# Designed miniproteins, single chains, continued (4), part 46

Each design is a single chain, and the fold is of that chain. pLDDT is the mean over its residues in the fold that is shown.

## One batch from the design tools (miniprotein)

Design m13576
Fold by ESMFold2-Fast:
Formats: structure tokens, C-alpha cells, sequence
Structure m13576 (fold): chain A 74 residues (1-74)
């Protein structure tokens, strides 16, 4: 269920927050990823999508987490 998925992702997020603070370079990389996703969401809203698309939300959120973790691992 969506509630269970939210709880799982919340745990991952809280664990990330408990980790040592990321470097300035890691923060910049994460912000760049977030900016790309925010731009995509803004484009969809401009196209008349006024409500959250659950599938798009989870895909975007998971992709953002994966990219942030990938950048951290690199």
C-alpha cells in the first residue's frame, strides 16, 4: 500500500539525515538532480496536470534517491 511505501521511504530518509552531513560537492550534485525533477514536475503542471500522479511521484522520488546514492558512492 502507499502508506507502507511512504513508511519505508521515510525510514531511508531519516537514516540519510542521521548520516554525516554531505560535502558541498555532494550537496550540489543532489540539488542539481532535484532541480531537474522539479523542472519536469513544473512542465507537467503547465501541461494541465494539477494533481499529484502517484506513479510519477514514486518514480521521481525513487529516481532522485537512487541518483543521490549513486553520486555518494562515486
Amino acid sequence: SSAARIAELEKVYQEALASPPPSAEERAAAQAVLARFNAAMAQRQAAGVSTIDEDLFWETFEAAIKLALEEEAA
Scores: mean pLDDT 63

Design m13577
Fold by ESMFold2-Fast:
Structure m13577 (fold): chain A 98 residues (1-98)
Amino acid sequence: MKLPNVSEKLKEEAKEALKLFEEGEKYFAEGKYEEALEHYKEALKIFHKIVNEEPDNKEVWEKLAEVVENIGRVYEAMGKYEEAEKYFNYAKIIKSRV
């Protein structure tokens, strides 16, 4: 995942969110679904904070959508199809705004 272009005050937060997302991807690839969810959900919280500060930043909204979609994929891999659908629908809504 590419680091989004954000204001100076949010660069460290964006880097931390990216790191958490990449760690989540690693855990998901290893079949460690609960650990993947923990890392993705922390990344999600940080990207939510950034879009609240910069609501017109398309790059951050795109990163938020990627995180939400990957949470959906983890739930799907866990057999939690109802939760997966909820996150996939949320990602679709986010993508429709950018």
Scores: mean pLDDT 85

Design m13578
Fold by ESMFold2-Fast:
Structure m13578 (fold): chain A 64 residues (1-64)
Amino acid sequence: MSEAARRAAERYGAEVAALAAAGASPEQVKDAGTRAARELSERYGLPFEQAETAVGVAAGGGRL
């Protein structure tokens, strides 16, 4: 993916991780992750599955 898309995925992942750390419900965390993946997919032209994986990896502290 592009550098801009990678940085956006890392930012979205950090936001999702922050919600989980703040005690958000599993449903709220999942919904936030799905919305982030959709926004990343639409803005950067990524397949949704790739965007979802990128946000999930970033939320788990992984590198993209």
Scores: mean pLDDT 82

Design m13579
Fold by ESMFold2-Fast:
Structure m13579 (fold): chain A 65 residues (1-65)
Amino acid sequence: MSEELEEAILIILERLPELSPEKQEKLKNLVSEESLKKPITLEDLLKIIEEVDPELAKEIKERLK
């Protein structure tokens, strides 16, 4: 796993309790669906997060620079 992917996952876990239950379920379902097709990349994860919560995706992108 890349260092950037690990950092993104940590940010998601830190912010996950602040998301609504509906957003948490959507995120879980989209991640599970994508992981069944192929190993999740940072790009795949960021696209999923942006669909669920664009503000969280923006925070992750800013913190990874």
Scores: mean pLDDT 78

Design m13580
Fold by ESMFold2-Fast:
Structure m13580 (fold): chain A 90 residues (1-90)
Amino acid sequence: MTSDQRRARDAYDRFHRGYIAMRSGGVGGGIRSGQMGVDTLRRSPSLSSVSDQVQRLVDRATDYGRRGDMDGGVTHMRRAADLTRRTYDR
């Protein structure tokens, strides 16, 4: 496993924990976990495109969660996790 694959795996775990927190009503915790996932990916220059894509998904999850739309928040955070998973499964 490359260092980039390990960072992508760590970021996936952060996004996964994020949507689980949101499903349990922990919006703030879920948002913080999602941002930590993005920050982890940004440490690898080769993952910059994925980082930008997951940042947009985390931003959408944040907007939905803050508006009380937990299903929307969970959906977008889960999409960030799924996109990141495809990066380390290579």
Scores: mean pLDDT 83

Design m13581
Fold by ESMFold2-Fast:
Structure m13581 (fold): chain A 84 residues (1-84)
Amino acid sequence: MEEVEKAREKLEKNDLEGAIKYLEEAAKKIKDEKVKEYVLKLIELAKKYLKNNEEEKAKDVLERAIELLEDPSLFTGELTEIPP
């Protein structure tokens, strides 16, 4: 998915807002409702970390969202825990 590749490129350049934009576009294309819901929760968590100037935590959360979109089979239930 081109949007996931663009999100990774933005993340590598520390453009976290750009990464979020492409991940939101990628999330719209997810057909698995559980994966989509989890990815959207990760995006919201990343936005919260960015608002609090916790860029490293935002980057980690966005990396997890990208990995899940690159390989949805990694969603095994263990990845359902979103840290507070």
Scores: mean pLDDT 76

Design m13582
Fold by ESMFold2-Fast:
Structure m13582 (fold): chain A 105 residues (1-105)
Amino acid sequence: SDVEEAYRTGYALGRALAEALADPSTSPLALHMLLGVLELAYAVYKVLPGNGEERARALFLGAADALARSDDPLAQELARLLREAAETLRVGEALERMRALVDAR
């Protein structure tokens, strides 16, 4: 289903973020680019016909689940914000907070 596809897409992006965070040499630009890809995926899934809201929730839950598997404290905080975004759909606020945390790394 489209919802399962959105979850798998989110999980893959969350895993990429977790792997990037695990490497201390990863540039802030690379982390911002990964957040930008997540934002683009959200925009696409929301605009497509049908259950766009359910797809958006699944995308963020997938990303949160992947990040939550990391022992990195920043990955855990990003996972928390993504779970909150899945519940509230206040995506812009969540992304701004995640970008600020990446800049503070």
Scores: mean pLDDT 88

Design m13583
Fold by ESMFold2-Fast:
Structure m13583 (fold): chain A 73 residues (1-73)
Amino acid sequence: DEELRNFLQAISEIYSGRLLSEEEIEKALELLKKENFDLLTSTLSEKAAEELADILKVPEEKRPLFIENLQKK
């Protein structure tokens, strides 16, 4: 799904200052599919947001904001 791939690259750039490799994108997509994540209506659980932060290598200082934003979007 190109929309989800673009979303993942955007949040990686914003929070980690980097672009994701294809392997990282595939891992993140598997997580989002497992959580039934929909870009328009779904939020992630705290656990799923933490797992996504690990895949994207979000710095510790940025993780609380990252997790909060994904739970509320």
Scores: mean pLDDT 78

Design m13584
Fold by ESMFold2-Fast:
Structure m13584 (fold): chain A 79 residues (1-79)
Amino acid sequence: DAIEQVRALVKRAVDAIQAGDLDAAVAYLEQALEIARQANLPQEVIDALEAALEAARAGNGQEALEHASKALGLLEGLE
């Protein structure tokens, strides 16, 4: 299930952000975004993942966490 795969990767990204490992967070978010795009997940999910990835690449851990958490909330709304 693509939703479960993306959710698992985003959870790992959140854990990495909270640990201060933004390089690991970038890697997990890149994988999550690739799967989300291939599975044609809702654009709102893709937008949140792109925003989280951009923030993580910029070293903005707080913004990365905010956007990643939003993506998780949106994924929870999908069955």
Scores: mean pLDDT 88

Design m13585
Fold by ESMFold2-Fast:
Order: structure tokens, then C-alpha cells, then sequence
Structure m13585 (fold): chain A 85 residues (1-85)
């Protein structure tokens, strides 16, 4: 079902978020303002997606997951750039 697909996507993005958060800690980037802002934004979008799925609002869940993915992509780019420094 669409709900099952969105739940799997949420689980995948939450796992990706945990990995990136751990990597931020390992690189000593916890106090970087932009990285901190993106981590908080990603967590907020994932929390909104979870609540939307629980409410059966699949359209809103999909949009929140799309926003979360874009934020996590930006966060990954910043982490990758920091690794090259």
C-alpha cells in the first residue's frame, strides 16, 4: 500500500538522519550553525511525516518526506566537504 511505502521511506530517512548525526559528532561539527540548523530542520520534517502517517494523511506525509530528503542531501554535501578539509 502507499502507507506501507511511505512508512518504509520514513524508516530509511530516519536511519540516514541517525548516521549523519553520528558523523557530525565524529567530525566535531556539532557547533557549526548551518549543520545544526539543517539537523534540526530534518528532525522536524521527519517528525511531521511520522505524525501525518499516524493520522492517515498520506499526501502531507509524502511532502514532509520530500522536504526531509532534500535537507539530508544538503547536510550530506556539507559533511562531505568538511571531510576534504
Amino acid sequence: SEADELQRRLDELEERFRRLKKEVKELGLENDEKISLLLNAAEAQLDQARRALEAGDLDSAKRYLEHAERILDELQELIDKAKKS
Scores: mean pLDDT 89

Design m13586
Fold by ESMFold2-Fast:
Structure m13586 (fold): chain A 95 residues (1-95)
Amino acid sequence: SEALAALEEHIARLEALKAAGADPALLEFYAELLARSIGAAYHKGLLTEEQAEELLERLTRIVGDEERIRKAFESMDSDEKVEAYVRETTPLHRD
């Protein structure tokens, strides 16, 4: 899946930033954005439950806040919320 590959790449970059000593607030901000992106992809049927769980576990290891990551993921529970998020983040995903 293109969505899975892209999310895995972004999470790997965030893991590398953590290893390099990046600001915890910056890591938390991007981890929350990625958790919402995982939620949107899962809601669209682009990820299996197992794939989503693995990606969320990796984000939880980066920030150490399981509740925050899970809440961000679960916020993407309707078509309206997913569409609003995609519209807001579209400029960040233009080639």
Scores: mean pLDDT 80

Design m13587
Fold by ESMFold2-Fast:
Parts: structure tokens; C-alpha cells; sequence
Structure m13587 (fold): chain A 79 residues (1-79)
């Protein structure tokens, strides 16, 4: 089994991040992985998110830890 990148978007706000998460959940379902990057530098990743609330909370955690918009969000599915 391996993780495959299924969606990627540059977001400029928490509201845009939430919209991206909801779109990925609608198209691919839970669970999925999410990583946050800026200019090729990774802020954090989680491999097993189970809800929109959990995924949004992960993004908020990275913002509290110094991540700044714009951020690249990458969504992954295990295959």
C-alpha cells in the first residue's frame, strides 16, 4: 500500500482550506492524508484524517505553530 497525491491547492485563508477539505472529502471520501507546504518547505502532515473537523483542526494547529498563508495543501489517499 502507498499514498497517492489526489488533490493540491494553494489557499489564502482558513475558509479556503476548509472548502478544499470539504471538496476532497466529497470526491474521495475519508480517511485521507493532508500536508501543508509553503515555497517547498513542509509545515506538517497527517496520514489518517477522518472528518472535516479533524482536518480543519490540523490546519489550525499548523497556523498556531507559525504556518502563514498562502499555503499549499496536498491531499493523499492510501491505495
Amino acid sequence: SSYVLVAEKVVNSLEEAKAFIEEVAKKYGFPFGLSLEKDGVGYGSRVFLRSVEEAVAFVEEQLKNGAEFPLTLKAYKLV
Scores: mean pLDDT 83

Design m13588
Fold by ESMFold2-Fast:
Structure m13588 (fold): chain A 100 residues (1-100)
Amino acid sequence: SEAVALLEELRATLAKVKANIAANADDEFAVEANKALALAAVSVTVRALSRRPEWAALAERLRAALAPHLEALAAAKTAAEAIAALDGAIAAVDALIAEL
């Protein structure tokens, strides 16, 4: 239940970041700032899960599932590429929530 709440909060943050990038697609600074917020939110969530022994496996699964999408997000040169990476990350979080 608390682990689900952390993943739902992460999902909400990623969705908000995606919406902000879409709304500011022509603002390179806004796109980069929102990419950084998404990366920070994932890091914070993985660390929060890792602090409880019973969630260590879930933290590792979250890190592994998001890794390719976070790499794509970091490498994204356009708002469209960043949005595609965030869609992948959101889908991965949704899949983990569905298994809990």
Scores: mean pLDDT 90

Design m13589
Fold by ESMFold2-Fast:
Structure m13589 (fold): chain A 71 residues (1-71)
Amino acid sequence: TDKLVKQLNELSRKAREQGALEASRHLSEAAELLEEGAPKSQVIKQLEKAYKAAPDSLKPQIQKIKKEVES
């Protein structure tokens, strides 16, 4: 999960830089949940919220991470 946590933290930073503060918050929450070993369902819920709040430029990366978590 270390790679996914790094990817989520990087996406959170990019979202914040683009002014997408809500998406950034949900991406950071997803990263923290993965670090804590929380159930996949809780991580996926935060990723779905991030996806809805994200700019279109970040949506493909969020969707890819969501599929990796689901696997």
Scores: mean pLDDT 85

Design m13590
Fold by ESMFold2-Fast:
Structure m13590 (fold): chain A 85 residues (1-85)
Amino acid sequence: SLSQEQKFQQLVKEFLKRYDEVRKEGYESGDMQEMRRRLDELSKETLERLLKEGASPQQLRMFGNLLRSLGLGSSATEVYKVADS
């Protein structure tokens, strides 16, 4: 089995791959509202998966920082709230 750190890295890698797929589909469709909704959903799904896999508060803050860097500020705020609770 993967270490907890390796599991965190795999989930982040999976998130980034799906993020790129959603962005590509959004640009192809021109539906920017749908793209934003799907990215918010993906962020929530990834947060839930990280929590189930025992991500530390530090790892959750790292994920929140990643979301903020990608312009997903509202999703980042929700992740930080969970990390700081």
Scores: mean pLDDT 89

Design m13591
Fold by ESMFold2-Fast:
Structure m13591 (fold): chain A 93 residues (1-93)
Amino acid sequence: EDEKIIEEIKKQVEERLKQLLDAGYSREEALQKVIEWLKERKKIVEDNLARFEKLRDILGPVLTDRFIASAQKVLEYLDELIKKYEEELEKLR
């Protein structure tokens, strides 16, 4: 389940990077845009995590803990991707 979400994010990043490069953006510009998009995705996941915790009484503890654990793994992956692309961007300077 978590691996499926991570693979989806990876595919979306690769697709977006290719589209930006094909559109004539430089690698530096493409990386900057991908980093911005990843930060937007991170905010959505953080908002969802907060929402799951507020719904604990409705969803029950088992489902809530599962959703929070999944969201946390996705956040860790997004942070790793952001760091990786920021490091690649610095190498172009």
Scores: mean pLDDT 82

Design m13592
Fold by ESMFold2-Fast:
Order: structure tokens, then C-alpha cells, then sequence
Structure m13592 (fold): chain A 74 residues (1-74)
């Protein structure tokens, strides 16, 4: 799932995988298919990623949290 891909990408610092997962979530949002619960799950995954000892992974986490907040707030 895009959310699981995003969690792993934040842990590993895999920017390309994170970008793909966020793109998939954005497409679902654009189609009105993303639930508030899924947006909150993106925020939660991002916050977890920010605790990464990998600074690239922490950056991915911060970006994901901000993105999820944007989706949740509309």
C-alpha cells in the first residue's frame, strides 16, 4: 500500500519510494477517494519518520506529515 511504502521509505531514507507513495495518495485525493482516516495515517507515518536517525528519512517524515495535514484540512 502507499502508506506502508511511505513508512518504509522514511525509515530507509528512500526519497524515490516516498515520492511515488505521496504521488499515489495525491491522485486518490484528487479523485475524492482519500478518507480523513487515511490522511491522518499519513500524518502519523510522517511523525514516526521524523524520529528516524537517518536525516534524509527524518526529512521525508516531516514532508509526509505536512502533506497529510494539507489533505486533512482541505
Amino acid sequence: SPLETLRQAAIEGNVAAADRALGELWERYQRGELTPEEAQAVIDAGIEGMTSKNPVGAGVGGSAAAFGKLLLDG
Scores: mean pLDDT 81

Design m13593
Fold by ESMFold2-Fast:
Structure m13593 (fold): chain A 99 residues (1-99)
Amino acid sequence: SSQAQKERLAARYLAVLSVELSSMYFARKLKNEKEFENSARHLIDVLKELGKEFPQYKEIVEETIEKLEEALKKKDYEGAIKIARETLQQLVRKQNQWS
C-alpha cells in the first residue's frame, strides 16, 4: 500500500476518535454516565485498532488506554476527557511528522 493510503487510514481513525471524544463531552454535559462509559469504551476500542494498524502509535495508545481505564474506574470523567483530548492532540502531531 502507498504512503498516501496509510495517511488516509490514519486520518479516518483520528476522525473516529474525535467523534467519540465529542460523544463523551455530550454525555458528560447531560450527566449520562452510561453513555459516557459507552463512548469511552468505544474510544478505547478504536485506540486498540489504531495501535495494531500503526506500530508507531503503539506506545502512546497503550499509555492512553491504561490512563483512561484508571480514570473510568475512579469515575473521573473530567480526567478521562482530558486524557482523550491530549492523546488526540499528540496523535495529530505524530501524524503530521509522518506526512
Scores: mean pLDDT 86

Design m13594
Fold by ESMFold2-Fast:
Structure m13594 (fold): chain A 81 residues (1-81)
Amino acid sequence: SLSRAERRSLLLDAMLSTAEAALKAGASVDEVMAAVARTARDWLARYAPGDEDMRDFARRLLTWIGQELANDPSLRVELDL
């Protein structure tokens, strides 16, 4: 089984990779956020069903990504842990 830290790292990587891929493809901020939210939802359903801590972590990441994109829609999303 994966540790909490490993699960958080994998979810973070999946969400950031989705944001970067969407931005490189020329997606709008709304399209990027929709893609990231879908990635988070699908990941949680598959790997962390009913895990409220992982859901909270995903919501915090979505908020942070949204804030970064609102400040500069052309900026690559980067999160230092």
Scores: mean pLDDT 80

Design m13595
Fold by ESMFold2-Fast:
Structure m13595 (fold): chain A 67 residues (1-67)
Amino acid sequence: MVVPGGAPVTFAQARAAVASRTGRPLADVEEAIREAAKELGLPIDDSAQLSPEQLHALVRRTEALLA
């Protein structure tokens, strides 16, 4: 499996990581992460590959929206 780090991660893996970290329901995380992705101009497809920089920005913005 692709591990969060220096390697590309899928959008679905980023969503799962945020859900695990925040303890929020998956539905709330899906709403917030899609909004964050739209704001950042990132693909919202679950299979989309993210660079480490894109992953970091997406996770940070999603967590901010859930705060």
Scores: mean pLDDT 74

Design m13596
Fold by ESMFold2-Fast:
Structure m13596 (fold): chain A 84 residues (1-84)
Amino acid sequence: SAELEEKMKEAAELGVREARAEGITDPRLIGFVGEAAALAVVEPPERVLERTREALEEAVRLGELSEEERERALRAVRRALEAL
């Protein structure tokens, strides 16, 4: 519904704000945090956190992300989920 889409948009904006507050400047990683926050509108927070951890750990394993960037992104997602 339009109401659900608006809620997801608001959650994504919160995620983007939390990512930037963590000092994340990579647009892809900022987008990833926003998408995770939006997903929490329709999925349980524990599943969103599990998927977030797995995706970030895989990105580090593939050399696409540093451990520091992983920790910043995970903190941003956790804060966004706590604020939803």
Scores: mean pLDDT 89

Design m13597
Fold by ESMFold2-Fast:
Structure m13597 (fold): chain A 64 residues (1-64)
Amino acid sequence: SREEIIEKMLAGFEAYAKANPDDAAGAELARRIAVQYLRDELKASPEEVEEFEARMEKIIAEHT
């Protein structure tokens, strides 16, 4: 489902952040690519995009 895709994207992002805690630039690039995909391919609402970005920022803060 669409929700499964979003959760897999977040899980992949968290795995990347945990494996690469010193790669802030790579984490930021991955975040921007994920947000672009969410907006353009999944047609996410502004509220869904904001929630997704907040969750990614929390992942970065917890693992970097």
Scores: mean pLDDT 80

Design m13598
Fold by ESMFold2-Fast:
Formats: structure tokens, C-alpha cells, sequence
Structure m13598 (fold): chain A 77 residues (1-77)
């Protein structure tokens, strides 16, 4: 459900603020899957942007770029 995806995205934000970056990634990825199943482009873009932020925090810059570019492509459409 959309509510579940929003809750998972918010949980990821909390994990990220606590420095629990691997748990944040899992929560954002789970949210992204549900948003994709629903065709919710804004939800997919938000999850991708949040994944980019957590990868950047880990120094995983190539993964961060890919996640941000995925979000950007959705916003441009």
C-alpha cells in the first residue's frame, strides 16, 4: 500500500539520522519497490533521492550519483 511505502521511507529517514545507514538503505529500497508497483513516480523519485543521500553519507559516491540521476530523470519527465 502507499501508506506502507511512506512509512518505510520515513523509517529510513529516522535510521539515517541515527547513523544506521544500512537499515536506512533497506527501508528506502523497500519503499521504492512498493512505489514502483503502484506507479507512483513522485514516491520513486523521493526514495531514489533518499538512497542517494545515504550512499553519499557512506562515501559511496558512484551509487549516490546513480540514485540522484534516477530521481532527476523522473522529475524531468
Amino acid sequence: SKGLAIALNNLGNVYRSQGRLDEAIKSYEAAAVIFSQLGDKNGIARAANNLGNVYRSQGRLDEAIKSYEAALKIYEA
Scores: mean pLDDT 88

Design m13599
Fold by ESMFold2-Fast:
Structure m13599 (fold): chain A 113 residues (1-113)
Amino acid sequence: MEELEKKIIEIIEKYLEKAKKSEDPSEEVQKLIEELIELAKNASEEERSIIGSLLVELYKELFEIDREDAEEIVKAYLESALGVEVKIEIEPSKEVIELVKELAELVREKSRA
């Protein structure tokens, strides 16, 4: 759990820095999503729940949709990619949530400019 959280933070920070330098950060966000899904393939059920919850926060903030819609999209994507049912019950850490919000705001700002 702690090792997973640290790895997630490193991945998000990596793509956040790339997004800051990009005029179109959508490609970097897609790579982030793909890397998180690959991380989920080798994860436990509890770790997949954390990754799923993180992706729900990311989709909610990026697309300005409600949590229920984001959860349906993320569950469908993860279940398709992993071949297993994913339960989204465990919240990511506040640090992870703050990084996701920063990334989503940056993407929205650059998309409007």
Scores: mean pLDDT 80

Design m13600
Fold by ESMFold2-Fast:
Structure m13600 (fold): chain A 89 residues (1-89)
Amino acid sequence: MEKEKLARLAASTIGYAASLLYEKGDKENADKLFELADKVRQGDIEALREAYELLEEMAKKYEGTDPSLAEVLRRAAEGVREAIEEIEK
């Protein structure tokens, strides 16, 4: 029950980050994150690790050009990491 709630909250966080990347024009990475969010929502816990890695990569990519977007992506990655740690206990 609690783990399922954490996975759904993480999926929502990933989806929000994806929507911001889509608005920024990074449609390819946004589409990947939307797919990962859907997989997490369906119970694919490995998709959480893939989403974390992609969010960290995107945060670094935008750090110098869009610090506000990079901050949101970094916070999204942190939330996904916390969900992974709690689910894997």
Scores: mean pLDDT 84

Design m13601
Fold by ESMFold2-Fast:
Formats: C-alpha cells, structure tokens, sequence
Structure m13601 (fold): chain A 104 residues (1-104)
C-alpha cells in the first residue's frame, strides 16, 4: 500500500509539472485529457475507499477486525488492477510530453 501511494504521488506530481510544460509546447488538449482521466481514476479510488469505510461504520454488527482488514485489502487489490491500465497509458503520454518539452 505505501509503495502504491508513493507511486501515485510521484505520478501526480510529474503530471502536474508536465501539464504546465505541455501547455507551453502546444500539447495542451491531449495532455489535459490524459491528466483528467487519471484524476478521475484517482478520485474514484479515494471515493470508493471512503464509501467502503462508511459502509463498514454504518454496518456496526460487532464484526471482527479481520473483516475490516480483508475488505480493505480486496478493495485495494481491485483498484490496483484498474490503475495498472491507466498507468501504462499515462506513462506513454508522459514520455511523449517529455520528448516534446526537450525539443520545444
């Protein structure tokens, strides 16, 4: 989990920097779409985690702590799988943007 958060933070920071540079390079519309898609995924992940936590709190049925941990792990695993596809697409766009900013 910590590695995942670290990876997402790095990607978000790099995307923000490249977004500014891409605006200057004229790749603004293409890069905006890529960043928007990734931000939507990130927001979806965060909202899903919070929804799961809230449902767990509302369902205070004296369940063991084991159930909370298991549910959290399953949710994280499902979100990781969806993220993998977006990371691949995003890395490709980031590399293209970096090449363009080097060439102007």
Amino acid sequence: MAEMERRMKDLTSKADQLKVKAEESGLFPEYIKAIDDYERLQNLMDKNKETRKNMLLLLEDKEPEQRREATASQTAEELKKEEADYIELRNKLIEEAEKTTDQR
Scores: mean pLDDT 56

Design m13602
Fold by ESMFold2-Fast:
Structure m13602 (fold): chain A 113 residues (1-113)
Amino acid sequence: MAEEAGRKGAEAAREAARRGDAEGAARAGRELAKGAIEGAKGSKTREGAIGASAAGAAAAGAEFSASLGDAEGAGRDAEAAAHGAARTGEAGEEGEKGAKKGAEGAERAAREA
């Protein structure tokens, strides 16, 4: 189930990037990182913290790419944030809830272009 949330988040970022919406892809990455951080705080595991850290760093990269007008780069970085969120999702029920929330946020953010 964490794997499905990661896939949905990554798909939202890819769709924004395909439209040339670098800011939308970066917003999707940010929502994925927020969900991962929330899940890590709830899970209280080292594994959840590692996933959240990776998602946060990737989301920062997406924002930087978007600031350069690089929609493809922002999309790739936001996909990396989805992978980090999926890893946090493996850290138990609270991690899974956070990853799912992040994916839902990413889908909404990608539509607000």
Scores: mean pLDDT 83

Design m13603
Fold by ESMFold2-Fast:
Structure m13603 (fold): chain A 71 residues (1-71)
Amino acid sequence: KKEEQLERARRAVAGLDPDGDGTLTKEQVEKIVEKLKEAGAPIPFEFTEDTVTPEQLAEFLAKSAGFEVKK
């Protein structure tokens, strides 16, 4: 279950890493978060470092998908 979500998130995040070096800047991450919030997704992101790897972001997105969504 989470493994499939993590794999999908990884593929999506890989498309946002044009260098393919396994590193995302804070600016790239903020753009992703902003687009998701504009789509109506409440995403409370708080990062402890200036850069994030695609793996870290993918894991966070997979975990967030497991959060309770109220209608």
Scores: mean pLDDT 58

Design m13604
Fold by ESMFold2-Fast:
Structure m13604 (fold): chain A 87 residues (1-87)
Amino acid sequence: SAAEERARQIVAETNARAAEMLAAGASLGEVAAVSAEGYAEAYEALGYPEVAEILREGAERLAAAKSEEEVQAIEDETAARAKEALA
């Protein structure tokens, strides 16, 4: 479908950008935030706006994270909320 193709394109572009940022020495939180924002756009394209909102909230928190432990905690919480919204 057009929505699935658009989502696939967004994910590919997001993964490429995240890889470039990581290679350039961006922080783990910055890379995770960009990934979460891109995946939010992909889920929105697929018709899951609630999941997209959860991922965007996660992205804002990830961008502000100062440690690997904070990044992991935010990712775990965001993933749990997204999974519940998809059920």
Scores: mean pLDDT 89

Design m13605
Fold by ESMFold2-Fast:
Structure m13605 (fold): chain A 75 residues (1-75)
Amino acid sequence: TLESQARAAAAGGERVVDGLIAWLSSPSEEVRLIAALALGELGSRRAVPALQDAAANDPSERVRQAAREALKRIG
């Protein structure tokens, strides 16, 4: 599932946050979706500006929704 892939991507904790932020700019919708979900699971405030941009501007409604949910988890 996407949640399982996001959990796997988040397994490195804070060490993977910068990589996941970079994945939000991937040409692949699936990769951007996994990045948004994983950043939400990690809860890192460092991801907030990138997630706000994705929630507002990503061409995929699925990615925008995932970014909004990630922001709600972070606070």
Scores: mean pLDDT 83

Design m13606
Fold by ESMFold2-Fast:
Structure m13606 (fold): chain A 62 residues (1-62)
Amino acid sequence: STLEEALQQVERVADYLLSKGVPKERAKEIVRAVAEQLSTHYQIPESDKEEIIKRVEKYIES
């Protein structure tokens, strides 16, 4: 699904940022911006965009 594709891309960005030593709070900021861009590209509804952000923020905190 487009939601799962976008989620996987945003998680890959989070992994990349954390691997480069970016602090978790900064990584969350960048991830939100990336999710915004991908939501526009995949035409993802606002509610699904917020779900992607929540899931990836939990992933970063893990």
Scores: mean pLDDT 82

Design m13607
Fold by ESMFold2-Fast:
Structure m13607 (fold): chain A 73 residues (1-73)
Amino acid sequence: LSAAERDVRALVEENIAYARELAAQGKVEEALRVLEGTKEFVRIMAESGAISEETAEELIARLEEEKRRVEEL
């Protein structure tokens, strides 16, 4: 993996953990905003060529799954 791919994947994992923590505190709307902002960041990184479109699709799919989990709380 490139350094950029590792950094983007690490940021996605960190933001998912942060969103889960916010949701656990009852801050569901804030958690959803973090996940949506992270999706936008991933799209921008793919558009700039820093990560592959395949990696972006994988990360976006995971972020959408985490959004569904947060919405169930």
Scores: mean pLDDT 85

Design m13608
Fold by ESMFold2-Fast:
Structure m13608 (fold): chain A 75 residues (1-75)
Amino acid sequence: SDGVVQALLEMARWMESQKVSHDDALEWLRRMLRAMGLPESEIKRIIDTFEKLRKENPSASVLELMEKVVEEWKK
């Protein structure tokens, strides 16, 4: 949903501005998705996608990775 996408991108922008590590970003992402009421299977899929994209794009920022995650999720 557009609301979830917007919340993820806003969270990623905030985390990048605060110099949050990728590992801390994963924990924040997990907590936000739970707070939004997503089922654990959906949360796992999103987290797995983030970790996969991080491995494929080792120089990418948290924001760049989150933008890629939302593109994968929209498909």
Scores: mean pLDDT 79

Design m13609
Fold by ESMFold2-Fast:
Structure m13609 (fold): chain A 66 residues (1-66)
Amino acid sequence: SSLDQQALDQAHARGDEGMRLAAELGKEYKDNPQKVKDELDSITDPESRESLEGVVEGMLRFAEKE
């Protein structure tokens, strides 16, 4: 289905960008937590913000485990 293909393409594109951004935000959170909060607060779309918060939380949880 075209919708399934579009969803997969978007998920892959957002996945790669999301992982890169999560790694960057995770690093920044360690060095400058206020900047990370400002970046998250700048996202006006609730779904995009929730998605990024989830990825950042995952990165922080991974860092805490190590």
Scores: mean pLDDT 61

